# Designed miniproteins, single chains, continued (5), part 30

Each design is a single chain, and the fold is of that chain. pLDDT is the mean over its residues in the fold that is shown.

## One batch from the design tools (miniprotein)

Design m17011
Fold by ESMFold2-Fast:
Structure m17011 (fold): chain A 62 residues (1-62)
Amino acid sequence: MGEIDKLIDKIIDYLKKKDYVSMLKGLIQLGDLMLKLPKKDHPEASEKMGKLMKEMEKIRKE
């Protein structure tokens, strides 16, 4: 989980800085990490992904 948390924070930071290339690379890495997670961690990771998507949408509008 710690790697996912750090990566999500990094993606949000890149998005705020308008570094879309680094943000996209981070999203790809996040997807790969999600595929390697134990089943028990999937709900938490999915909720974090949903929150990230909402924050991305909010920043894009602002």
Scores: mean pLDDT 77

Design m17012
Fold by ESMFold2-Fast:
Formats: C-alpha cells, sequence, structure tokens
Structure m17012 (fold): chain A 97 residues (1-97)
C-alpha cells in the first residue's frame, strides 16, 4: 500500500533522527531521557497502527542499523509494563557504545 510505505518511510526517518540525538554527546541526560521517551512512544504508536509493516521494518533494520534494532528490541521488552525501565535500558545501551 502506498499509504503504508509512506508511513514506514516517515517512521524510519523519525527513528533515525531520535537515534542520532541519543548518540549526541552534547545532549544532557535529561534531554536524552526525553528523546528515549519520544522513541518509545513512536514505536508504540507505529506498532498499534501498522503491526505487519513494523515487523517487516525490524527484519530490514537488523541488517541496516543493528544498534537501532537493539534499542527498539529493548524498548519492546518493557513497552507495556515499565516505561522507565525501557528509558534506562536505552540510555545504558547507547552509553555502552
Amino acid sequence: SPEVEAAVREFKAKAEELYQKLKDPSMTEEEKRKVAEELINLIKEFLEKYPDAFLRYLSELMEENPDLFDIIRLALAYLDTDKEKAVEAILKYVESK
């Protein structure tokens, strides 16, 4: 679907933008926390609206950007149970790289 493919492109662009902000050493921990929360919300909204497209994107992302794939995988592990743990896991992963 042209609509779904457009939504995937927009999601990819925004996820990559947020990922670059998380890697920016000039950003404060507070700013990085807000970016991680925005990324978690973006993932949740896209998964709820386009679950099949999201699964296809994850398979592509594993080869295109394995670090972002791991960040999204960590977010998914805590998505419906503990948002704060998801944020902390993302920040710890980015710091370890």
Scores: mean pLDDT 83

Design m17013
Fold by ESMFold2-Fast:
Structure m17013 (fold): chain A 57 residues (1-57)
Amino acid sequence: RTVTVLAAKEVSAPTREEAMKKAQELADSLKKQNPGAQTKVVEVDETTAVVVAYKIE
């Protein structure tokens, strides 16, 4: 099977809670923009995360 990455975006905020909240909001937005895609939040450090939108086929 094939994995296609559609988007990867960095999110940062002053606190972990804010960074994770922004990351989840971005994940929801990316999923709406890419029907059938899955999203994953990757914590980079305490205040930074990367949100990835991808398809598995």
Scores: mean pLDDT 80

Design m17014
Fold by ESMFold2-Fast:
Parts: C-alpha cells; sequence; structure tokens
Structure m17014 (fold): chain A 85 residues (1-85)
C-alpha cells in the first residue's frame, strides 16, 4: 500500500531531521504522482529513496556551521595529539 511507504518515509525523516518531516513527505507524495505508470511497490520505493536523499540533504544544509565547527575541533585535537606524542 502506498500509504505504508509514506509512513516509512516519515519515520525515516523523523530519525534524520524531525523539522523536515513534512517537506520530505510532500516530496515523497510528488514522486508517487510523477510515477503513476509504475507499480505501487516501485512508486513506494522511489518515494522512500527520494525522501531519504532530501532528508539527509536538508540535515546537512541546516548543520553546515555545526559540521564545520566539529571538523575544526577534530583537526585541532589531532594536531595537539601529534605535538604531545
Amino acid sequence: MVEEYLEETRRMAEKIDPESVERVVELAKEAIERNKHLSEERRGAIAFSSGAIEAVGRWVEKNKELLRKKVKEAEEELRLKKLLS
């Protein structure tokens, strides 16, 4: 059932970026509509994959500054460890 694929997409999006759930589900519904000529299972799989890509992309975009900060902290920690050893 197409509804089950949308529910699974919602659950996946909630784990990645809860704030983006509604947008991810909207894009999944659009993917289903664009692929009406395919079987229900194929439409569901495409919707889930599209939703996953969108959820990850939005999480990265929202967390760009945090990711940059974490990378800099890791680089500095690695540098200090090399100086101490």
Scores: mean pLDDT 75

Design m17015
Fold by ESMFold2-Fast:
Structure m17015 (fold): chain A 88 residues (1-88)
Amino acid sequence: MEEERERQREEEREITELLNEFTKKYSEVGIEASKKLASDPSLQPVVKELARLYNEMTTANVEEFREILERMAEIYEKIVNDEPIELE
């Protein structure tokens, strides 16, 4: 419990680095995925899921943030590759 502040600082740094790496790796994929999302109305539930994930990212801890980024990466890759996306 007494290391919570140290863990929070480390988590904040890890989140920032993960976000920077993610945006650098997936900036082009994100643009291409956005074009496909705009052109395919069957992907409307995916748009809602991505919006939900973006909102969760702003308040997520490192573990949750990593899971969200991994899920977003899978969604983007599936969109770009025209693969079916399983949503719950």
Scores: mean pLDDT 73

Design m17016
Fold by ESMFold2-Fast:
Structure m17016 (fold): chain A 67 residues (1-67)
Amino acid sequence: MTRGERILRLGEYLLSKGIVLTDEQLEELLDMILAGASAQELRDYLESLGFSISLAEAQELIDIVRS
């Protein structure tokens, strides 16, 4: 999977949950996951932007990137 494919899949997953991120926020989220961020760290980042997700949904973001 390419970087562009990962960004697209992350954006599509988040959009399915009603979450719309900017291009810069999607890039930051991807870079956090590639750097080994935990599900909780991803939740904390999204909560800082005003969005709430479950730990299971945060884990799904990691799985999308690492697939």
Scores: mean pLDDT 87

Design m17017
Fold by ESMFold2-Fast:
Structure m17017 (fold): chain A 89 residues (1-89)
Amino acid sequence: SLADKNSEKSKKWLIEQIEEIGKEEGKEELAKKIIEAIENEAPEEEILKLMSKEMLRKLLEKHRKAVVEKHKKYEYEKEMEKVIEEYLE
């Protein structure tokens, strides 16, 4: 159940990123083909083979940005918690 939900969420995120990259790069047809392979649960090797080096690099950059934004939110919440604790003392 949890593994299925995580898999579905990861698949949805990947599809959204591929669609966005395809629009940004003018490679909508290639993006469509990659999304179709993902939706048909093609082997990972086959899906990766469809991606250009440029698309893979952009996908990694989008993933890195998402991780940084998530970490930045955590750092902000952590700093706010510290400020509140100091105010209560």
Scores: mean pLDDT 70

Design m17018
Fold by ESMFold2-Fast:
Structure m17018 (fold): chain A 100 residues (1-100)
Amino acid sequence: SPAEQIRKLQEEIKKLWEKLNEAQTVEEALEVAQELIEVLTELYKLAESLGLTEAAERLHEAKEILESITPKDTLDEAKKKAREAIEIAIEAINEMLDKL
């Protein structure tokens, strides 16, 4: 079901939040950001398929923040951007689940 798929992706985001907090280098934070982009891409496809335009737009914004992380960022800046993207994604997930 769509709700089960969304909950699975939500659990993947929680796991990635833990990995982000453990990251000791910008390279490790970038690897987490890349995995988050993949998860958010799947959530975006689900939001679009369900006609949840507002949730899809928030997920797109979260992806743009993650894509703005570069090897030139400090570790703290990379983590801050990734955390901001996760917060936006969680709001989108809650909206998607509330509308099902």
Scores: mean pLDDT 90

Design m17019
Fold by ESMFold2-Fast:
Structure m17019 (fold): chain A 67 residues (1-67)
Amino acid sequence: AKEVVEAGIKLAKQLSAEQSKEALFRTAGLLESQGALEAAKVAREGAKNAKTQEEAVAALEEALKLT
């Protein structure tokens, strides 16, 4: 679970705002498949609400705290 979020953060930092949202949705799906439901929920909410790359990264960092 933690490794999935760390990989998502690294990817999001290299992408546009729109692509960072896609990385968040993918990370949420992977976390759900691993049973990390609270972290997955934070990542999914971030994907829906983030307007910038910085907001997307911040959502993943919150998800990381829950793993």
Scores: mean pLDDT 79

Design m17020
Fold by ESMFold2-Fast:
Structure m17020 (fold): chain A 100 residues (1-100)
Amino acid sequence: SEIDKAIELFEKAKKVLEEALTSTDREQVAERIKQVLDEIDKALPELSDYLKDLALQVKNWLERVLYEAEHGTLEQLRIAAELGLENVKKIIDELKKMKE
């Protein structure tokens, strides 16, 4: 289903945000975030308006974390990744409740 496709995409975003919290390699984290952002951009035309809005919210959180990975301090990166992870988890949980 379209919801399953969105969940799979957002689980990839969740995984890269979890990596950002624990990784010592900021350049690797930035590369992984960019890959997930590209996957989101490619998926956007295939999603309904509701799922597009959620995907854009996930994209916005990833872009904030990417900014901190490239330009911020390690503390700023961790704070951004933690907040992003919390919000992406809430989006995934909401979609799973709609499906199950």
Scores: mean pLDDT 87

Design m17021
Fold by ESMFold2-Fast:
Structure m17021 (fold): chain A 86 residues (1-86)
Amino acid sequence: SAADIELGKAAIEQLDLLIAEIERARSQIKDPAAQAQVAALLAKLKELRQQMKKLVEQKAPMSEFLKVLQETDKVIEQIGDILRSL
């Protein structure tokens, strides 16, 4: 539906803002191992964002979009855990 498309777009916009904040946080990391881990997870977030964009453009079922969103939430949690450990 049009409402589902708008929700999907809003979710992608929020993810874009979060990716920008994570990139800023990454620039402050002095530990090379932690910086590399955050970089790898950030790359995965960008891949998941492209998957979400494709699903919205293809008007895929909301269930498929939510599955990708759940995976993004998991990756965000992993990044948060690393940043909180510094």
Scores: mean pLDDT 87

Design m17022
Fold by ESMFold2-Fast:
Structure m17022 (fold): chain A 105 residues (1-105)
Amino acid sequence: MTQLTEEKKEEMIKKLIEEMDELFEEAAKTQKDEEKLKEGKKYLEKAKEAIKEEKFEEAAEYLEKAMLALGMEEEKAKAAALGLYGAMQTMNERFDLASLLREAA
């Protein structure tokens, strides 16, 4: 199984980080409190680090905290975190399928 490279994995992680940045920017548009923006950005940074380390559960938890810091409702913050977790699961499923196809081919 050599079809899945570290480069392909890095590309997918980069895409997840970009999507997370877009979500944060959208949520940040409605937040006028500088301290809350700073706190949200801190948790966003931790979520990015967790994604790079493949700590998907921690990444989702930090994204939820970032959204909550921006004043997002708890239910919406949880939905955003679950969305990120789902995207990471889809990435893993795609890698697993590619590995299986490599073995079959």
Scores: mean pLDDT 72

Design m17023
Fold by ESMFold2-Fast:
Structure m17023 (fold): chain A 60 residues (1-60)
Amino acid sequence: SEAEARRAALQALLESTKLPIDEAKAVVDAVVEELRAKGYTDLAKEIQILGDSIIAQMKK
């Protein structure tokens, strides 16, 4: 379901904060691609924006 996909995506983003920035970016890209492949286009866009924000904060 979309709710399960959202939960999994958010968990993956949270866990990515413990990785080096290059690996965290790869996780964000993979999660977004999986959501798009499943047809959750709006959710994929939301997760991309959130992931990009998290990566930007990790660079500080």
Scores: mean pLDDT 84

Design m17024
Fold by ESMFold2-Fast:
Structure m17024 (fold): chain A 91 residues (1-91)
Amino acid sequence: LKDEISELEDKIEQDPKNPLYWLDLADAYYKNGDLDKAIEAYEKAIELKPKKGYFWRNLAAVYFDKGDYKKALEAEEEARKIDPELYAVPS
C-alpha cells in the first residue's frame, strides 16, 4: 500500500495535472483507510476534470464511509447529473 502511494506521488510530481493519477492516489488512500486523504485526492481529480461522473461517485463512497451522509448524497447527485448511466440497471 505505501509502495503504491509512493509510486503515484512520483507520477503526480512528473504530471500534476493528470486527473487519473489523483484518482488512483485517492483509491489507494481509501483502500488504506485514510479517508481524509482520499477525499483530498478525489477533490483534486474533480478540480482537474469536473465532468467525470465516476470521480463524484467515488468521492460519495468515501463520504458515506466517513459518515458524512449529506456530502455523500450531494456528490452522488452530481455524479447522476453528469453521468446517469452509472446508476442505470437493465429493465
Scores: mean pLDDT 81

Design m17025
Fold by ESMFold2-Fast:
Structure m17025 (fold): chain A 138 residues (1-138)
Amino acid sequence: SQEYFDKGLSLLAQARALQASSPEPTEEVLKLLEEAIEYFKKALELDPDNVLAKALLLYTTGELLYLQGKYEEALKKYEEAIKILEENQDIPLAPLLLADAYYNLGKVYEAMGDLEKAKEYYEKAKKLYKEVLGIEFS
């Protein structure tokens, strides 16, 4: 379970790094996210109580759906991930993943034209990033 979970995290990190460093690798980003999803599924099959694997599966699925333009489906996956993470803030990675999920939910609402909801979730992400990482946002 832990081996599959760690592999999923590594692939998700690679997808994020590639997306940040290159303007054109959408196809490669999608492949990395799909592979990460499969590893999180395998981790969860071996350990159904792995709350972080469940949240990361939902989160990564939301990110894949967002990149495919499936905004309503992405919204639902991020909302499910957020619910799990809000209930499990005592787990070391959960606050940072929750901040990431709020930020990405903001991007979904922005893509859908709901700028008021987008602002709400960006502000939630900003506050939590400040608390977790000490990042200052104006």
Scores: mean pLDDT 86

Design m17026
Fold by ESMFold2-Fast:
Structure m17026 (fold): chain A 82 residues (1-82)
Amino acid sequence: SEEEERKKKIEEKKKKIEELRKQFIEYTSETARHMGEAITARILGDEEKKEEHLELAQEYGRQADELVKKIAEAKKELKEEE
């Protein structure tokens, strides 16, 4: 059935968007966690640990930004399928 094939594609696209949103939440949480660790290291005077956590926070933040773009593309695909 055309209706069943279309429904299947829509559900697959919705699942993809949900997975991307879960990854986004995970990466933003990791960014916040590493920023917190960097602040703690700064207070304790641990420059090496501070730089390590700042670098990790920047990396997770970059990955989160990429996910925003992927979510937007996936939503566009879903809208075109509907």
Scores: mean pLDDT 87

Design m17027
Fold by ESMFold2-Fast:
Structure m17027 (fold): chain A 55 residues (1-55)
Amino acid sequence: ELEELIREMDDKELGLYRAKLIKEEGPKVLNKEEAQKALAELEREEQIHAEALAE
């Protein structure tokens, strides 16, 4: 179920949503592949967020 939902979600939403989940709760039950994709997106989100705060 979760894996199917994740695949159907938009890449943008999937990356951001998963990244936030991993940052807060961690990828305990998430597939390793999905967790790695979310972590990569999290790094991008963190950089964008840092620059926005710098403004």
Scores: mean pLDDT 61

Design m17028
Fold by ESMFold2-Fast:
Structure m17028 (fold): chain A 62 residues (1-62)
Amino acid sequence: RLSAEEAGKRAREAAEAGDREKAADYALQGGISGNNSEAGQKGGQAGVAGDAEKAYEYAKSA
């Protein structure tokens, strides 16, 4: 498991690369600890809720 900060950064990198699934997974990890940017936190919450597309959009905006 990654730190919230690292998870948020990787979620953004995956989103920029167009990898929706990886972006959602990393955003989920960031949301679990609650210590990343607003976009990462919301992406993580969407990932926990099972909304991979919403998680991807938040990760992309981070």
Scores: mean pLDDT 68

Design m17029
Fold by ESMFold2-Fast:
Structure m17029 (fold): chain A 98 residues (1-98)
Amino acid sequence: AREAVLERYRAFVAEHEKEAAELYEKYLNKTLTEEELEKLKEILKTVLELELEGKGLTMEDAEKLAEGDEAARKKFRELGFSDEALEKLKEIVEELKK
């Protein structure tokens, strides 16, 4: 059920919010180790997958959005994503592919 996915997402975000914030600060300061970068990517990927699943979206939809697919962009906008949120999502997807 969609509600079960949202509860799991909230629990995961609450559990990892502080850790993700600390790793992201290290990323911005370019002090992340390779191991810490992989951990940050794994947390971000899991959070993104759960958030997308909760909205009836997939990682393939997010990848198409990052590639500039107008149909994907329209789909995300109709689900309440702002242009700022779409830009940040694109940056996250591009980083996860590195």
Scores: mean pLDDT 72

Design m17030
Fold by ESMFold2-Fast:
Structure m17030 (fold): chain A 83 residues (1-83)
Amino acid sequence: MRELPPEVEEELLKRAEEALRMPKEEAEKVARELFEEYLREVEGLSEEQIEELREILEKLENGEEFDPEEVREKLKRLAEAAR
């Protein structure tokens, strides 16, 4: 696994926590940015985690209606995985 620098890891966790309290539209935007960053920076996520993140990102890109609770859950899981 490539480990994220501590500063980057802390920043991503902070942004994930902030997104949990955002309105749906803002949470989706933050989730998209975080998912893209995690996919690029966090080498060694499980295949299942990568697939879940990719699926969420595709839904956001297609403009499909997204469940804000699902976004918050995914951000929480990413924050936990970064520990």
Scores: mean pLDDT 60

Design m17031
Fold by ESMFold2-Fast:
Structure m17031 (fold): chain A 72 residues (1-72)
Amino acid sequence: SEEEELARIDQTVEEAKKLAEKYGDIYKRMLENAEKLAAKQPDPLAGRRLLASQLEFFKKMLEIIDEIAKKK
């Protein structure tokens, strides 16, 4: 349902805020840019979906960076 989708998106945004606290200014800028891109969408639901997709991509990139760091 739409409510379940919105709840998942809200969870993704909350996880992103925690990552912003951990990774600092760079992640905060990435989050702000993702929110600005989402806000440009005429459909609010499409904007929220775009935001969730961008945040999941950023999370995956950080996981890859952390894995590379552990291998050294």
Scores: mean pLDDT 77

Design m17032
Fold by ESMFold2-Fast:
Structure m17032 (fold): chain A 70 residues (1-70)
Amino acid sequence: LDPDAITASGTYTVTYVLAGQTATATFTVTIDSSLSEAGAYAVVAGKLEKVPLLLAPGDTAPALILIAPS
């Protein structure tokens, strides 16, 4: 996921190829300028943490992603 492609809060769909088939995952993005470091954040084990901006086939998409602008 490229954060530069996300210009507004909302529900986004990521498309990836799994075993030769196209698959999609949906997630909610909120733009939050109060975060101290640029990047994507998600709730991991009950805490808000900075996460990689990528999804691989078989990954569970976070229900909420916060994007901090650079």
Scores: mean pLDDT 56

Design m17033
Fold by ESMFold2-Fast:
Structure m17033 (fold): chain A 66 residues (1-66)
Amino acid sequence: LESLIREAAARLGLSFTEEALNYLKEFVEKNPELQNLDSITVILGEIKKVAKSDTVTLEEVKRVIK
């Protein structure tokens, strides 16, 4: 899962704080239907719309996921 998230993030030009990455990983682990590159890329695309920089914070992930 972490490698899929990091791959999708790299494609979108994003990086994560450790807290943001862990929160997103836990969310994806709780939702098995999201455990694929396409679904993760869609989620990260939504996060990118609210991200203020290329480094995604926990607050930004929480705005999209919860």
Scores: mean pLDDT 79

Design m17034
Fold by ESMFold2-Fast:
Structure m17034 (fold): chain A 94 residues (1-94)
Amino acid sequence: LSEEELKELLEAAKEKLAEDPDNVSALATAAETYYALKKYEEAIEYYDKLIELHPEAESVPEFLRKRAEALKKLGKYEEAEEDLKKAEELEKKL
């Protein structure tokens, strides 16, 4: 996707979130789009919301891994390692 297409995707996600702040698909799109735009702090904010909404969901380990990648881009290696460990723990659940 071009930078222009990424910005359009982000605007569409924000419009959905204005109607439903807990829309998982829109939150994930916003987080991934901010990451692609190299806006890592904003990407982390949306991953935080995704993880907090349903902390036991099957998708949470993936969001933890993606947040860890954004944290590494910001030099926050300790926080990234904590997210990776939590993702592994959740993947070992029944």
Scores: mean pLDDT 84

Design m17035
Fold by ESMFold2-Fast:
Structure m17035 (fold): chain A 92 residues (1-92)
Amino acid sequence: SKDIEEVKEGLRKIAELIEKGEYELAAILLKKLAEFVESKLKDKESAELLRELAKAIENKDFESAIELVEKLKEKMPELADALEELKEALKK
């Protein structure tokens, strides 16, 4: 799906921002990605998890952020590769 590929690219860009320490910008992009997931994929639960992830990253609560990424991998297994890249960025 083109929409799934757009979400994967968004997640990879967010992972790059996290590796650079640009947490506020990463959180802004996660919130935009949540709007896309809710509107295009009609997945309100995953969108809310993405918003919670943005808040965790803004607060530098990386332990909670990693747990939220694992929940997202369970809800959206087609994004597992991009979400694993995000998780590894959060562990640095």
Scores: mean pLDDT 87

Design m17036
Fold by ESMFold2-Fast:
Structure m17036 (fold): chain A 85 residues (1-85)
Amino acid sequence: DAPLSAAQRAQLAAAGAEEELPAALAELAATTAPEEQARLAVLVRAYVAMLHRAAGDEERAAALRAEVGEEAFEAAVAEIRASIA
């Protein structure tokens, strides 16, 4: 096996999460109430943005942050970090 660098692993994680994002949002739409769906969609987008940031793609991360709004994004990032610490 060819070993991946930390940067390459981060890039693959970000790419994989971005490919799965439409399916994750569709699953939320199928399984959650509309009021919870909006909150969970923000959390999913924040997580994908965090992976892009880790991969060094600040511009793509900023675009996802802009989609959800600054306040909601910061709250979602804090919640995600608390759950994976």
Scores: mean pLDDT 77

Design m17037
Fold by ESMFold2-Fast:
Structure m17037 (fold): chain A 89 residues (1-89)
Amino acid sequence: SMESLQRSLDEDLRRLAEKLVPLAVENPSNSSLVSLAVGLAIAAGMYEEAVEVLKAWLKEHPDDEDSKRLLAKALRKLGRYEEAEKVLK
């Protein structure tokens, strides 16, 4: 069914994100790895992990406005509204 397919996809995305997020945090200079890890984490609803990767990336790329907007969106999903506002300053 469509519901079973969606559940299977959500589980697959979560498993992939769980493997790639730690690697992206340790290798924030690898833009392809960071992009993939952030995208998978967000798709899997792993917003805490997405925040972790995006913060590691932004330490090396502090003027990346696209990543700042994505970080703010992830922070808002976590209810961290004050932090989200500060990121976009």
Scores: mean pLDDT 86

Design m17038
Fold by ESMFold2-Fast:
Structure m17038 (fold): chain A 82 residues (1-82)
Amino acid sequence: MAAEFARNAAEIILETAKHLPPEVAEKLRKYAEDMIKAAEQGNPREAAESLEKAAEVLKPYNPTLADAIRNVARLVRELAEA
């Protein structure tokens, strides 16, 4: 579950990054890679942290998507605490 949420969010982030400035796109790609790696390693807390960082970077460009990604981070973090 947590891995599925993180992976889906990473795919959306990577798609959005294609339409942003190169320096921003590179940061988003790094966070997306960190999310996928953390999810694959069974570390939902690290995945949630990377989701939060990506949402912060996205907020000036797409506040609606940033809010959606923050909600995914919250769900992933809740799964880590369960």
Scores: mean pLDDT 81

Design m17039
Fold by ESMFold2-Fast:
Structure m17039 (fold): chain A 64 residues (1-64)
Amino acid sequence: MDEELKEEVDKLLEEAREAIERKEPVAHIIGLIMRIIALGLESKNEEVREYALEKAKEALEYMK
């Protein structure tokens, strides 16, 4: 179950990266990042939450 959540986070990160490269609307990119954060919070597992937060921060760094 935790592995499935981490895989979903990785998938959303890749979608966010592709959206940034394609210069998609900022609202769409932020939506993907917010979903990564939401998955981490929903799991209530500290390891998954840390993983999701790190991936969300990585996506935000790509936007700078």
Scores: mean pLDDT 79

Design m17040
Fold by ESMFold2-Fast:
Structure m17040 (fold): chain A 67 residues (1-67)
Amino acid sequence: EEEELEKKKREEEQKKVQRIVALELRIIGLEIQLELLKRQGAPQSQIDAVQKELAETKKELEELKKE
């Protein structure tokens, strides 16, 4: 009874950790992409698009961490 509830809580915590890690990896990937775009002299519109996605992903990560 209690063991089943604890197992479900652990599974939910594990899923949350997986989502956090996925978002952190996405942020790293976006930061690398942003650096590459800047080095290649990409149009400001492309740089702005990646910066916007990076900002949105960081907000999602912070909201998830607040739970």
Scores: mean pLDDT 81

Design m17041
Fold by ESMFold2-Fast:
Structure m17041 (fold): chain A 77 residues (1-77)
Amino acid sequence: MKELEERIDELTERVNEISKEAIDKKDGKTILMAAVAGALLMGARIQLRFGDYERAKRYVERAEGVIKEAEARLKAS
């Protein structure tokens, strides 16, 4: 449980960094990807609050995929 909470916090920080860089670059697609990742991480926090660890983990995995794609997109720019 603590490990998943720490992972959500780490991924949330990465989403904030992606959002800031995408806004500075006026990259609308990457801004939308960051928003999607943020929503998935919020979903994970909600599932943890209701005790659904398995569903929270799936939200985190989906968010991590979007974050990696957004970071790769920014790197290629």
Scores: mean pLDDT 86

Design m17042
Fold by ESMFold2-Fast:
Structure m17042 (fold): chain A 70 residues (1-70)
Amino acid sequence: MSLREQAEAAVRAVAEMAKKDPEKVEKIAAEEEDEREREILRMAGEAGLSGDEKLLEEAVERVVELAKEE
């Protein structure tokens, strides 16, 4: 799969986790040491709860950018 497809799958997994257990997503985000990864986790969780597809896409773009830096 492309890098973007993998990023989308990961972000959607967090969004689905937020729908099922929002406390788990917040705990993971709070324990994340990287501020960029923490922001992405919260954005994905918020997109899952609100159904905001633009926010979901923004989170995906941030994951792709972070992966390109590796």
Scores: mean pLDDT 78

Design m17043
Fold by ESMFold2-Fast:
Structure m17043 (fold): chain A 74 residues (1-74)
Amino acid sequence: SLEELLAKLRELDEAGDTQGLAEFLKQALKDGMDLETLRELLAALREERLHRAYGVLGTFLKELEEHGVEAVLG
């Protein structure tokens, strides 16, 4: 669920684990998470002031929108 995803992102953000955030989000994309769910997560991260997770997800969304899923995953 979105709530479970947000809880994991919060955990990693609070731990300062930028690599773990990137790996978790990349795995979620491999597992079939769509762009709309990622945009909803980005909005939630902004509201909760989770700046590290917001930065990582924002970069992923930019790459997905500009270069497609294969460029981010491959």
Scores: mean pLDDT 79

Design m17044
Fold by ESMFold2-Fast:
Structure m17044 (fold): chain A 81 residues (1-81)
Amino acid sequence: KYKEELLKKAKELEKKDPKLAEILREAAKADEKEQEAVYNIYKIAEGENKEENIKKLSEIYNVPEESILNAAEAMKLGSPE
């Protein structure tokens, strides 16, 4: 499920953004829970239903909404804080 989508996105991005493609490819090697987390954070970073997705992921992973937002912003900026 998420592994296929991560690998598909990584392949699409490998020429345009090889660093992001590598991140998605590494996530696809992880367990299903990490694959789901990275995929959902990637969607939030792209701006897809940002507020709704942050709230849903916060509940699913039992972490504060701010933690989800910070992870998405880090992925979008390509720089950890």
Scores: mean pLDDT 69

Design m17045
Fold by ESMFold2-Fast:
Structure m17045 (fold): chain A 109 residues (1-109)
Amino acid sequence: SIKTRHKLAEQIVNLVKNGQKDTAVGLLHLIAEQLGVDLTKLTDEDIRKDPAARELDNIIMYARLLALNEGEDTAGKLSLVIDNAAKKPFSKLPQSIQIAAEKAAEAIT
């Protein structure tokens, strides 16, 4: 739902603002997994054809908008988070980051 999209985007931006960039990478992977999307293999064609991939892109775009409203530094850090999530799967993150990301996901009602 749109309310869930907004809560997910807000949590990603809050982690970035609080210096928890690696946890934000992990949370983005968990969101993608819940939608059935592999973030490391996501293409523009998938976004056009698959509603789940499109919903993930919508969450990312809303997070980018929220980060811009916080300022240039937050927007730049979020771009690095998105780039890092596309390059490395969740299983390659440190175990402490995997646990922190799971706790961040559980905090979203």
Scores: mean pLDDT 85

